Designed miniproteins, single chains, continued (4). Designs and how they scored, part 108

Each design is a single chain, and the fold is of that chain. pLDDT is the mean over its residues in the fold that is shown.

## One batch from the design tools (miniprotein)

Design m15755
Fold by ESMFold2-Fast:
Structure m15755 (fold): chain A 65 residues (1-65)
Amino acid sequence: VSREVGAEIRLIAVGFEEGVAVSVRLVGDKLEITIETVTPEATERVKKEAERLREEFPHWEVHVK
């Protein structure tokens, strides 16, 4: 399970193009993902992806900066 979760996080990071920085932190049993964007266009795209991630992985906490 932990290994599979790690693989999912890596796939998500690869899914974001240049101009996006992703950091992942494990707090107890909860995964916290912070996505930092460099351009307004990336911000809009990432916000839509973040909503999709919250639907697919409700146990993850996703933040967009």
Scores: mean pLDDT 64

Design m15756
Fold by ESMFold2-Fast:
Structure m15756 (fold): chain A 85 residues (1-85)
Amino acid sequence: ARRAGLEEALRLVEQAKQAIKDKDYSSAIKHIGELQRLAIRHAEPDLAGEILELSVEAMLAISNKDYSTALEHLDRIGALLREAL
């Protein structure tokens, strides 16, 4: 369950990044919200906390139309998830 949940979270990171590239910012925010729920459920507390912080920063960047910064935060979340797998 844990490994599968973290693999799904990693898939959501890639979907959020693709949504930003497609200029579908509503879907990007939706995917980030789903990522937050999976991190809370399946990640260790320290990892979940870091993912939540980075995901909030990514959503703030999208709101400010700073899409390069949003992608950078999502890349960092992806790296953390790959390290945990």
Scores: mean pLDDT 88

Design m15757
Fold by ESMFold2-Fast:
Structure m15757 (fold): chain A 78 residues (1-78)
Amino acid sequence: SEIKKKIEEAKEEIKKLTEESFKEKDIEKLKEIKEKIKKIPEELGKQNLLGDSPLGKEFEKVVEESLKEIEKKIEELK
């Protein structure tokens, strides 16, 4: 399905950004990675791809977990 493909591609992008954040020690760069991750669900929402689908709910959880992990790292570096 086209929706599944786009969500899987978005999940892969979030995974890459999260892995990048694991190696980063600069708070400002971590904030930039966090903003990049936030823009991905915004773009999918603009394309009306998220909705109340099970895939959309799973994707929202992946985004939330990635953002929490990066935020925790930012807090630990303060």
Scores: mean pLDDT 79

Design m15758
Fold by ESMFold2-Fast:
Structure m15758 (fold): chain A 89 residues (1-89)
Amino acid sequence: DLEALRRAADELSPLRARLQEALRAGDREATLAVARELARIAAFSEDPALRIVADAELALARMHLYVRGEHDLVAEIDAYYAALRAEAA
C-alpha cells in the first residue's frame, strides 16, 4: 500500500510540480488546467493509488486557493470534480 502510494506520487510528480509553480505564480488559468487534470485522474484512474494521490494534491491546492481568497476558483474546481465523480459512480 505505502509503496503503491509512493509510486503513484512519483508518477504524478510532473503534475505536482506544474501545480506548485502555477500556485506560486498566481496563474489562475494554469492552476485550473492542472487541477482539472488531477480531478480526472482522481475520478477515473483505474489505479486506486493514483486516485488517492491526485485527490490529496487537489485538496492541498484547494487549501492554498482558499487561503488566498480565490473562493470562486475553488468553487469551479469543486464543481468540476463533483461532476466527474458523479459520472464515475
Scores: mean pLDDT 86

Design m15759
Fold by ESMFold2-Fast:
Parts: sequence; C-alpha cells; structure tokens
Structure m15759 (fold): chain A 91 residues (1-91)
Amino acid sequence: MEKLNEALQNIYDGKNIDEAVETIRELIESGEVSVKSVQLALLSIVQHISPFLFGRRAESIEEMKEMLEKWVHEPYKKLAEGLLKVIDIVL
C-alpha cells in the first residue's frame, strides 16, 4: 500500500507519471497490491478532485474513466492521462 500511495502521489503531482504507472503495474503483477486496492485508491483520488472538476462523486471505475476522458485538458491533462493509464491496467 505505501508504494502504491507513493506512485499515485507522483501521478497527482505530475512527476514521473510513466514511471509511476509502471510501478503500479509491477505491484499488481507481483501480487503486492490487488486490482481492487488500486480501484479503491483511484476512486478516493477522483472523489478528492471531483467537487472542483465534476461536481459529483464517481461510483464506479467505468464512470471515473468517462469523467477523466472529459478532462484531458490543461491544467489537468497530465493528471487525467496518468489516472486513465492506471484505469486501463485495472479494467
């Protein structure tokens, strides 16, 4: 969980996004983190930003993907693209 949280924080901060996405993939493939844990962490992040971007909470990973695809624009483009890459790993 700590390594997952660090990788997600790097995506949130716009730092080394591709490396952070790869770290999340490796954590899932190694079995250190479950797909369900990553899905819950992603929902938590979207719920944190959603009042500013969407005005509502995402209730599923699929809804989160749809919401993020609408926000592939500056200044949120890098964050949205990074989160979408993680969603593609867990779907």
Scores: mean pLDDT 72

Design m15760
Fold by ESMFold2-Fast:
Structure m15760 (fold): chain A 83 residues (1-83)
Amino acid sequence: SAAGERIRRLLAESGKEEEVEEELRRLARELGVDEGTLRRAFFDGDEEARRLLLRKAAELEGLEADFEALWERYREVLAKALA
């Protein structure tokens, strides 16, 4: 899916703040959520925001299983990048 592909791209760019910000804006538009929700989910560890994004992505794409796997992978990469 397009959203899944962008999540994968965010993982590849996780070390670059400017590029991550640009991809977050694109992902927010694709998922139909606020950029602040994405930032809370990715950077602040907000579980409520993370669950909202997972549900929203699953609803839009009908690919809950695929998005859940990609989302957990993003969390792991983000945790390593911020360590």
Scores: mean pLDDT 62

Design m15761
Fold by ESMFold2-Fast:
Structure m15761 (fold): chain A 67 residues (1-67)
Amino acid sequence: EAPIRELAQKVLDKEISVQELVDALVALGLSEETARLLAYEISALATRPGATVEEIVSAALELLAKL
């Protein structure tokens, strides 16, 4: 949870690319397939006007629960 929150904040602040996000998620122990799906979701939500880190974390955890 905490690592995903940090990554979500970095994406919102435009500090990392989608590929860097995938690499970070793989480093946290996720498979490359799961990391790509999660990175896509986080990136898409972060482009929404008014997006919050809480919304992104919630959606990311829901996606992880389905995979």
Scores: mean pLDDT 77

Design m15762
Fold by ESMFold2-Fast:
Structure m15762 (fold): chain A 74 residues (1-74)
Amino acid sequence: MGAVSKYFQTQYKASTKQLQYLQAALPDKEAFREMYDLLVQMVKAGKPEEERLKKLEEFAKERGLEPADQPAPE
């Protein structure tokens, strides 16, 4: 997984938050593949980082996924 994260950071300037959503999807192969494809499609379409992050949040909510590295709520 480090290679995928490094690839997105280097090639697509993916934020830590975008990578956290991909990490949360890892236990579900199908969800991970769909999220990965969604991110790649948005990058190819020239979508800004904020729009890409919003789409990943929407996908995560639909699949019941939570980023593993989110800080605990106060």
Scores: mean pLDDT 64

Design m15763
Fold by ESMFold2-Fast:
Structure m15763 (fold): chain A 64 residues (1-64)
Amino acid sequence: GGAGAGAALAETGRLGKELGRPPSREEAYQAARRGVERAEAAGGTTTDAQLEQAAKGASHMAGV
């Protein structure tokens, strides 16, 4: 569901703020995975496609 994707994007956004720069693709992907796992631990669900989309969105910001 959307809960995991939202948590992934929130975690990557938070990481970017902490770094003071857009995260790298690897950093964004790892942060997205941590967000998804937190959401799943809280009873949310996330598909691989939703995780991939969230990671690509974060990587797009890193690519500027």
Scores: mean pLDDT 67

Design m15764
Fold by ESMFold2-Fast:
Structure m15764 (fold): chain A 111 residues (1-111)
Amino acid sequence: MTAEQDREALLAGLPALRDDLVASTPAVPLSEEELRRAEEAEKAVDELFEMLEKGAPREEIYKKAIEAAQTILGLKEEDLMTPETKTGGLSAFYALMEAAARLRAYRRAQA
């Protein structure tokens, strides 16, 4: 199996991972700044999942994820590259999903 095929399999698993992250993320108090950042991250995640649903190319999804992680979370490309992922795009997608999961957990605690 190629690295390309492995990454495609990981992308296919992202919706289930999103649900698991939301379910497992503890509800903690968020500051107004953290809430705004998390809300922007949730919007970015929703846009990325819409792109996946519409069959957008992997490279477009990864580019959008990196741009969103840089602008919303203040992450740099070197911060997103890991030996495990070997791609900034997948790391950026995960970071955005984690931030969005914190917002969803916080909202559940306030309901």
Scores: mean pLDDT 70

Design m15765
Fold by ESMFold2-Fast:
Structure m15765 (fold): chain A 65 residues (1-65)
Amino acid sequence: MSKEEARELARTDLEKLEREIVRLYLEGRYKDAAEAAKEAGKALEEQGLHESARRFYRASEVLSK
């Protein structure tokens, strides 16, 4: 998943974004999953959705460790 795709899904289809992040995790692509979650969090924060952004930032933090 590209950074652009993650940001777009955060705006248009949050459930699909969450499924794609889970898929990357199950494939062992932890860095890609972490990056997608971080970019999604940034897009949500830009829209003022701070609580949703926090959840995605937390997911990125956990996945990147």
Scores: mean pLDDT 81

Design m15766
Fold by ESMFold2-Fast:
Structure m15766 (fold): chain A 71 residues (1-71)
Amino acid sequence: GAALAARSAANFALARERLATEPDSVPIQVAREIADELRRIGDAMDRGIEAAKGQSGEVRREQISKALEEL
């Protein structure tokens, strides 16, 4: 949902900022955290696509757009 997507986006942003500011001190665990957030984003997109199946093209685009906006 929106809360989970917002949390994923926030965690991803923080992980990216850390890589930008501390590239030489970033542990492997941070890279895994980024990978986990990308997986969450993918899962949210898959749910949006699944919910849009059987809908008209216009409604399908709206559902996908909403799923992306929640990220």
Scores: mean pLDDT 63

Design m15767
Fold by ESMFold2-Fast:
Structure m15767 (fold): chain A 99 residues (1-99)
Amino acid sequence: NEVKKKIEEEFEREKEELREALERMGVDEEIRREVEERIEELEKEIKKLFEELSKTKDDEEVYKEMKEKIRSKFVSILATAGLEKAARSFEEMLEERKR
């Protein structure tokens, strides 16, 4: 499934961009570790969500919903870790690439 590969590649890309942003901002290792653990849980959720959506929806709809869900979850993870500034920077970065 081409859409599955594209979603996985984009997830890895956003994960790497987030890691780079946190490192550039000088975020404490403890907080970065907390974010990393939450991202691992998100990976499990994404896999389950993809399987569920793929049963009833078109590839384009699956891609759009997965993309929105991933972005929302990344922002939520940052906010709950007390990184509101990082969450805003990440949202701005994603907004630029939403085209």
Scores: mean pLDDT 74

Design m15768
Fold by ESMFold2-Fast:
Structure m15768 (fold): chain A 111 residues (1-111)
Amino acid sequence: DLAALRAAEEERKRAQELSKKYAEELKKLVKENPGKGADLEHYKLMLASILASEGKLDLAEQILTSDEEKVAELSKKSPELEAFFNDFMERLRRLPPLQAEREERERLLRE
């Protein structure tokens, strides 16, 4: 069905544009708070970018407008999202994203 193919292509383009928008907002947040580790807003933008890239635009919007408790509940709706949330929270406690990115860059420079 040509109409269904066109609708799917337009939806993918919207998802890609929205994912890019959330990634830019995340980049701005990191630039404005360079000494802060990932906080709830950092996590929300990361998760929203991932969900938007998967075409889950409504869920991405819900994550962005939710408080910490609601974000945790929404993450529990999918085993993959819950695992990602738990892994992200553990990484937050060990190494701030900015420091993790620096260490990865230094590791690559030594290779």
Scores: mean pLDDT 62

Design m15769
Fold by ESMFold2-Fast:
Structure m15769 (fold): chain A 85 residues (1-85)
Amino acid sequence: SELEELVKQLDDLLKLAEQIPVTPEEVIELIRRALEAARAGDLAAALEHLDRAIELLEEASKEHPELETLLGQLRVLRGRVRRLQ
């Protein structure tokens, strides 16, 4: 299902975020919460957590360009969550 695909992609994104040393801990926590919300079928909560993670990453990427790939992937997944509502 599209929801199962989204959950898998959020899990992969969480692993990517954890592997980038300069990723803010709050961003990792927000991606984890978005994954938990998506697993529970709470797409509204998942969207709110992803929006906050994107906001923090946009700020952090100004000093850490290596975060741009993570930011791009978060934006894609945020768009998918919105479309599933």
Scores: mean pLDDT 89

Design m15770
Fold by ESMFold2-Fast:
Structure m15770 (fold): chain A 72 residues (1-72)
Amino acid sequence: SLEEKLEEFKKKLGELLDKLSKSKTQDEQNKVLEETKKLLKEMAEWAKSQGDYELAEGLELAVEEIEKWLAA
């Protein structure tokens, strides 16, 4: 269901944020950021499939911010 998919995404995102907070090196942080970027892209595609283009746009903007962080 819609709610089950959203809860799955929230759980996965929370796990990635926890990993990021525990990352001690730039390499570890970059790996978690790449995983986060992949998850956010999957969430954006799911949001589009549900007709939630506002959520999809917000998620795509978050991906762009992570890409800027990785490039720095």
Scores: mean pLDDT 83

Design m15771
Fold by ESMFold2-Fast:
Structure m15771 (fold): chain A 66 residues (1-66)
Amino acid sequence: AAADVVAAEISSLPLEQRKWATIELLRAVDPEKAEEFEKKYQEGMSDEEIDKALREAVAAVVAREA
């Protein structure tokens, strides 16, 4: 699926770039979720939680544009 391909591409980026990509994608669909993600990232998130947030953000953007 397109969302899976885009998520995989972003997941291959360094952590800092993945963080900013996730925030930017979330801002496009839900600015409140972007702020919550940034707060949780500062509090400490596992790589799995970051990857999950990224995949959810990509899926939301793809669904909105379809």
Scores: mean pLDDT 74

Design m15772
Fold by ESMFold2-Fast:
Structure m15772 (fold): chain A 79 residues (1-79)
Amino acid sequence: SSRLERNRDLLELANGYLSGALLLDKKRDELTAEASRLQGEGSTPELKEKARELEEQAQALQDQRDQKTLLSQRYLSQI
């Protein structure tokens, strides 16, 4: 039925956003770990500046992840 097809499409969209959110979480964690390494022993001012840029990128990915999770929940609520 068209209703089952609609629910399948909504589930596929929700799962797509959840998969995207997981990839963003992984990339965020990698950027945060790299920023921490750049701030370690022997850190230069240039490396500290790069670490700040990576932290800003990590925060942007966190915001994008939260938005994708919200969209996934909205699609699931329509099933």
Scores: mean pLDDT 89

Design m15773
Fold by ESMFold2-Fast:
Structure m15773 (fold): chain A 64 residues (1-64)
Amino acid sequence: TEELIKRAEELIEQGKYDEATRLASMLLLKGEIDKAIELAQKLLEMGHPNAVAILSAAERLKAL
């Protein structure tokens, strides 16, 4: 999962927000909930509203 986190950060730096959002979703599915939230929050700060779906999914998983 470390490689996915690094790749997502690189994609954000490159402005590839859709791809970074997909990797954050993959991290969420792998149980890396806190890292997925951090990436989704960064994407929202960069102006990528689709990242809100990851935050919603992460809150649902935390309730388990």
Scores: mean pLDDT 78

Design m15774
Fold by ESMFold2-Fast:
Structure m15774 (fold): chain A 105 residues (1-105)
Amino acid sequence: MKIIKVEGKLDSSNAGEVLKKLEEAKDAKVIIIDLSKVTSIDESGINVILYAAKIMKEKGGKLLIVTDNEEIAKKLEEAIKENNLEDTVSVFKSLEEAKEAAEKL
């Protein structure tokens, strides 16, 4: 299991940095992306999450996302559904819930 923490925004200004962290973590069977400190996300941010999800789907892994922001959760859940990634990606309100779920995988 690998945990990637993001703070403030997930947008075009930091999407490349998050992508690099995802590439460094892609050997893990479970990746947690902690967005609990993220207050806004744009299309570049959503695309980074979708990229991570596709990598995890191809290897039979799981992607867990942490956000208690209802707008961010809704945007991500809609994008996940539109890309048929619902079996690969799960959204949690707390990092502790995501860690507990990861231990069962």
Scores: mean pLDDT 84

Design m15775
Fold by ESMFold2-Fast:
Structure m15775 (fold): chain A 80 residues (1-80)
Amino acid sequence: MSKEEKLKIRQEFSIELAKIGNEVQKMRDSGASLEEIIETAKRKLEALGQEYEKKVSDPELLEEIKQVIETAKILLDREA
C-alpha cells in the first residue's frame, strides 16, 4: 500500500467516523434515549470496522483503525 493510498484511507475513515458522530448528535437532538444512541453508535462502529478490515491490506494501518474503533466503543460504555 502506497503512502498516498494510506493517507486517502485515513481521510475516508475520518469522514465516516464524523458521519456516525453527526447521526448520534441528531438522535440526541430528537430526544432519543441514551440506550438507543449507544446501541446505534456501537452498531455503526462495528459495521465500519468490518468494512475497513476487508478494505485495508496494510496490517499496521488496520491495527490503527481497529484501535480507534475500540477506543470509541469504550468511551460509549463509560456514558452508560
Scores: mean pLDDT 82

Design m15776
Fold by ESMFold2-Fast:
Structure m15776 (fold): chain A 60 residues (1-60)
Amino acid sequence: SEAREEGYRRGKEIAERLSGEEAAKALGEYGQEMWKRLGGEEADEAQRGLVEGALAAGGG
């Protein structure tokens, strides 16, 4: 849940500050870094949060 909350905040922040292709790249890089650093379950939670946060910001 902490990983998902962090991912959510980061995804929303990225989508609000960056647009289109730049936002997509930043989101992808963050997702990859989380999967390399965290265990699979926490990385999956962070990735889900990241997507949810980006969608909440109206990014896409």
Scores: mean pLDDT 77

Design m15777
Fold by ESMFold2-Fast:
Structure m15777 (fold): chain A 74 residues (1-74)
Amino acid sequence: SLEEIAAEARRAIEAGDLDTALALAREMVKRARTPEELELAEQVLRAIYLAAQEAGDEATVAEVRRLGAELRAL
């Protein structure tokens, strides 16, 4: 479920594994169809964005912005 993917993404963020968190967020964006699923994906992307900014990971920040734009176009 998207809830399970979101929980795994949050654990990856807490572990500092932004590559895994980003891969999971991409999967959520691909699968999200309902307003609740879209909101869940947006919350995960926001969490990755904040963690990436704190880490100075500009590549991850750019990719999260791209995924967020894709999600909002749905």
Scores: mean pLDDT 87

Design m15778
Fold by ESMFold2-Fast:
Structure m15778 (fold): chain A 80 residues (1-80)
Amino acid sequence: SEAEETVIEAMELAGVSREQAEALVKAILSFGEKGREWLERVHAAISESPEMALLVGGEMKRLLDENGGDIEKTAELALS
């Protein structure tokens, strides 16, 4: 979806690989409604303010790095 692609591109902008970004979005969506709501909020924020892409992507990269590249744990923490 456009929302998924926007968030993937935001993470890539912050230095997350395409493969990791796609895996993170899939992991986030695996949480069902909570994951979808997060994705919609982030997409809306970036759509209104494109500069938010680097901020959101940077936060996701920080979580990923702090958790040793653990995709599932990073997704869980992003939704906390």
Scores: mean pLDDT 87

Design m15779
Fold by ESMFold2-Fast:
Structure m15779 (fold): chain A 87 residues (1-87)
Amino acid sequence: SEKEKLLEKMKKYKELLEEWLKKNPDAPADIKQRVEEAKKIVEEALENPELSLEELEEKFDKFEDYVVYVMTRDDEFLEFLVKASKE
C-alpha cells in the first residue's frame, strides 16, 4: 500500500539521519538540531499506526523541509540522499 511504502521510506531516512549524526558529532548545533527534529518526526510517524496516509504525508512534508535545510549545508549529507534516491 502507499502508506506502507511511505513508512518504509521514512524508516530508511531515519536510519540515514542516525548514521549522519553518529559520523558528525562535531556538526554545527543548528544543523544537528534540524537532523534531530527530522528524526523525531519520522519516529512519531513510525510509533503511531493509527495515522492516515494524509497525516503521514503531512509529517513527511515537514521532514523534507528539515532534510532540505541540512542538504544545503552539508555536501556529504546531500550525496547520501542522492545515492538513496537512485535505488
Scores: mean pLDDT 73

Design m15780
Fold by ESMFold2-Fast:
Structure m15780 (fold): chain A 72 residues (1-72)
Amino acid sequence: SEAEKLLEQAREYIKQGKYTKATQLLEQAIKNGNPEIKEQALNLDIDVGLELIQRGVDRAIEENRRRREELE
């Protein structure tokens, strides 16, 4: 199915570290997939989202740590 192809392409982009492209394909798979594909796509989308948030948080922590070292 189209949704299965989108899920496969999304997994390939995740392997390549192309999370933004992967998320776009996963959202499309969620809209068009059967219940099993929707569940897999949603779980992957959540995992990718958490990874991107974690990267942002880690960057913010490092920036704040550097700033504090300059003030203390």
Scores: mean pLDDT 79

Design m15781
Fold by ESMFold2-Fast:
Structure m15781 (fold): chain A 106 residues (1-106)
Amino acid sequence: MSLLEQLEAELERLLAGLREHSDRPEVRRLVERFERYLALLRTQDERARTAGLVALLHMMRLGWIRLLGVEEARRYTEVSEEEEALASRTTVEQILAALDRVIASL
């Protein structure tokens, strides 16, 4: 499997897990932005797609930790100490703003 295929597979798995909690409005808002960003990335060249998928995966891990907690996130993905520390200082609104900025730049 290529790096691109591995990144897309991990993102789809994490996104599917988040969708199970879509009864929560804040989860639905993040899922909508992640799906929109992923759709836009699929229209980009391979280099831009790979870089964007890495950034999206990082933002999705932060969102998972903030909404569901680090222990639940670790069941689906590898979480670094740096990501855990960053998530403790990051709000859902900041993640949404970052996603909106990146989506607007594509």
Scores: mean pLDDT 79

Design m15782
Fold by ESMFold2-Fast:
Structure m15782 (fold): chain A 67 residues (1-67)
Amino acid sequence: SEERAKEILNELAEKVPELTQKIIDAVEKGDYEKARSILREAAKKAGIELTDEEIDVIINLLKKVFE
């Protein structure tokens, strides 16, 4: 859900702020494959398990911010 995606983004911002900023920057530039790659790395470093579906929800949520 979008609410769960926001919770995950907040946790990533607390635990891995530099990678979280790189995800945001990649989405703003329209580089969604780079954003997905960095998101997977950030989740692994934060100890968060993400499915591919959850990754897509998070990326789509960030895309809406830059519309």
Scores: mean pLDDT 84

Design m15783
Fold by ESMFold2-Fast:
Structure m15783 (fold): chain A 68 residues (1-68)
Amino acid sequence: SRDDIQAQAMIDTAELLAALLRATGDPRREALADELDALVQRYKAGEVSLEEFRARFSELFERALALP
């Protein structure tokens, strides 16, 4: 379904972003990577809806862009 395609795209993007953040060795970026991984795990476990996943992913993405 469209929601499945959107969910998979967000998971793939979150995993890529987490890997890039960890590659920096910056503890602040590593903490964000941990939050992204936790969000993906919670979504896969059915603990958050697709709407909640999308909203929280957007917040984490914006926070990553705002880091100095």
Scores: mean pLDDT 86

Design m15784
Fold by ESMFold2-Fast:
Structure m15784 (fold): chain A 68 residues (1-68)
Amino acid sequence: MIELPEEERQRLIENAKRVGEDYLANDPDPEIRELGEKLLNTDDVYELLGIELKIAVLRADKRRRAAA
């Protein structure tokens, strides 16, 4: 267990919010948009990381299917 400095915690949250805004504005996939909206509404760092990982997995899966 590690206590993140407030500065680093805020940096991670801000980055997640920007990523969420980008997906919500630009991604045609409603599942990814929904996850982007969740990023905007969450301030728990570990939950944000979990959502970002889920988006990355979905994006990777869609890319693999498109490249098949």
Scores: mean pLDDT 75

Design m15785
Fold by ESMFold2-Fast:
Structure m15785 (fold): chain A 94 residues (1-94)
Amino acid sequence: SHMEELRRKIEEEIRESLKAMYTYLIVKHLVKGDLESAEELIEKLREMGVEEREILERLLETAKRRAKEYEKLGLLEEAEKYREVAEELEELLE
């Protein structure tokens, strides 16, 4: 039973890591204006059972975090692109 509990936890961690990776890549494609690639990855999150609102919330959080990271690095033009994506996502959540 202990091995079954560990296996379940590992599977949950792998699933969460995949969601985080897809979310990161979606935001990157949105920043580039590659809507088709973004939509393909959003469909992957839907296939994993992630609800539409949760997808948008994950994308928003990631875009805001990436904008702040680029701002701290002094990459203001890149930070602005991520802020613009975050603003668009906030409008969709209203």
Scores: mean pLDDT 88

Design m15786
Fold by ESMFold2-Fast:
Structure m15786 (fold): chain A 84 residues (1-84)
Amino acid sequence: SKVEEFLEELEKKYPTEDEALEWLAKKLGVPKEEIRKWLEKIRTSEDEEAREIKEQFLTQWYEILREEMRELGLSEEEIQSLFA
């Protein structure tokens, strides 16, 4: 739900999902194809492996978003509220 809300916000900033994924790939330092595979497994799989991939992906995602938000001048309390 919250991940979907963030993806929707990115879609507004980057008109295509491909552009949003490319931005994420550059921030994470991994190939865009790898991120696509992670997202596809999250969407299509219900097993524990997909859950672990989702958890690892979201952890890195939140780290990057927190850094970006700190650069924008947001407080730690505000950032924590967004990810709570």
Scores: mean pLDDT 63

Design m15787
Fold by ESMFold2-Fast:
Structure m15787 (fold): chain A 68 residues (1-68)
Amino acid sequence: AAADATPLGRARRLILEGTLAYQNGDYEKAAKLFREAAEAYESLNDPRLKPTVELLRKMAEEAEKKAK
């Protein structure tokens, strides 16, 4: 969206929303948000972010498993 144009800004918002969903017990939503954050970081093509992308994917998988 025009109001927040940066992929990094988008990724940070998605992580925040995912964390809030996780704290609220909405693990399915948290998993989806963490996956979207990982995709946003991948779009930056920064090799320093590869470990963060992998971590976010693992966090999404863990949240999804907690959702049962």
Scores: mean pLDDT 79

Design m15788
Fold by ESMFold2-Fast:
Structure m15788 (fold): chain A 78 residues (1-78)
Amino acid sequence: MTKVELLKLDGSIETFDSIDEAYDALIEQIRKDERLSEFEKEIWIGIARIYLGVAKLLNDPEFFSEQANKLSEELRKV
């Protein structure tokens, strides 16, 4: 069974059994990030939603893991 790894904003890695669970965890991180304006949160959530949609269309959880981890790294630089 393919597991999805998500890099957290604190630098830790969490493993999920599904793309949906990893997506929910990523969105919770974005929503709780006090550094971001509401507009910035909408943009980051929108990007994450695109990656979720593509990963589900392609049935590629590794694609989601890779893109979500890159997104988390960019968020950590903000």
Scores: mean pLDDT 80

Design m15789
Fold by ESMFold2-Fast:
Structure m15789 (fold): chain A 100 residues (1-100)
Amino acid sequence: MREALEVEAELSLLLAAMSIALKFEDFEGLVREAERALAFAERHADTRDPEVRAVLAASLDAVIGILRRARARSRDPAVAARLDALIARLDALRAQILAA
């Protein structure tokens, strides 16, 4: 209900910030926003509301998609390693949410 809308609004803002960072190849900004999205999703991962769980799973899929596109464009090995680690953590969290 209201919580699902608030979660969707926050994740939509983070997704918009990540998309902008990717467009300008601001990989440091992208990683920062992705880490914020992960931390936000982790705070809501224990939810039993199926609507909140659906929003989290869909938003995490979108975040992972942006990070995979960034990984393909990154030429810095340190940035690439950080992106790979974030993708793995987000995939694991998404699987946890879907299994609950």
Scores: mean pLDDT 85

Design m15790
Fold by ESMFold2-Fast:
Parts: sequence; C-alpha cells; structure tokens
Structure m15790 (fold): chain A 56 residues (1-56)
Amino acid sequence: ERDQLSPQALEIARKTLEALDAAKAAGEPSFSPPAIPDDVTHDELARAVRLLLAER
C-alpha cells in the first residue's frame, strides 16, 4: 500500500517509469534507471514500481 512506502522509494519508482516511457517514445531498446539510494531497499523499490504500474 502506498502509505507503507517511503517517499524516496516512490520518487525513484516514478523516475524509473518516466525514463522507461521516454525510452519507449524515442524507440530506444533500453533506458538509464536512476540510482537507488542507500535508504531504499530493493524490495521496497520493487513494491513501489508495482504499485505505480497497478495505478495505470
């Protein structure tokens, strides 16, 4: 649930999805994701990305 995720995880997830969308619009086969800060776990970031994708 969104309220259980850190603001940093949500920001990184949003930037990751924005980068992916921009790469798709440009016809690029890959994109450059933002760096994950030490305060965000890989699991938390994965959950944030999944939440944002489900909201689309």
Scores: mean pLDDT 71

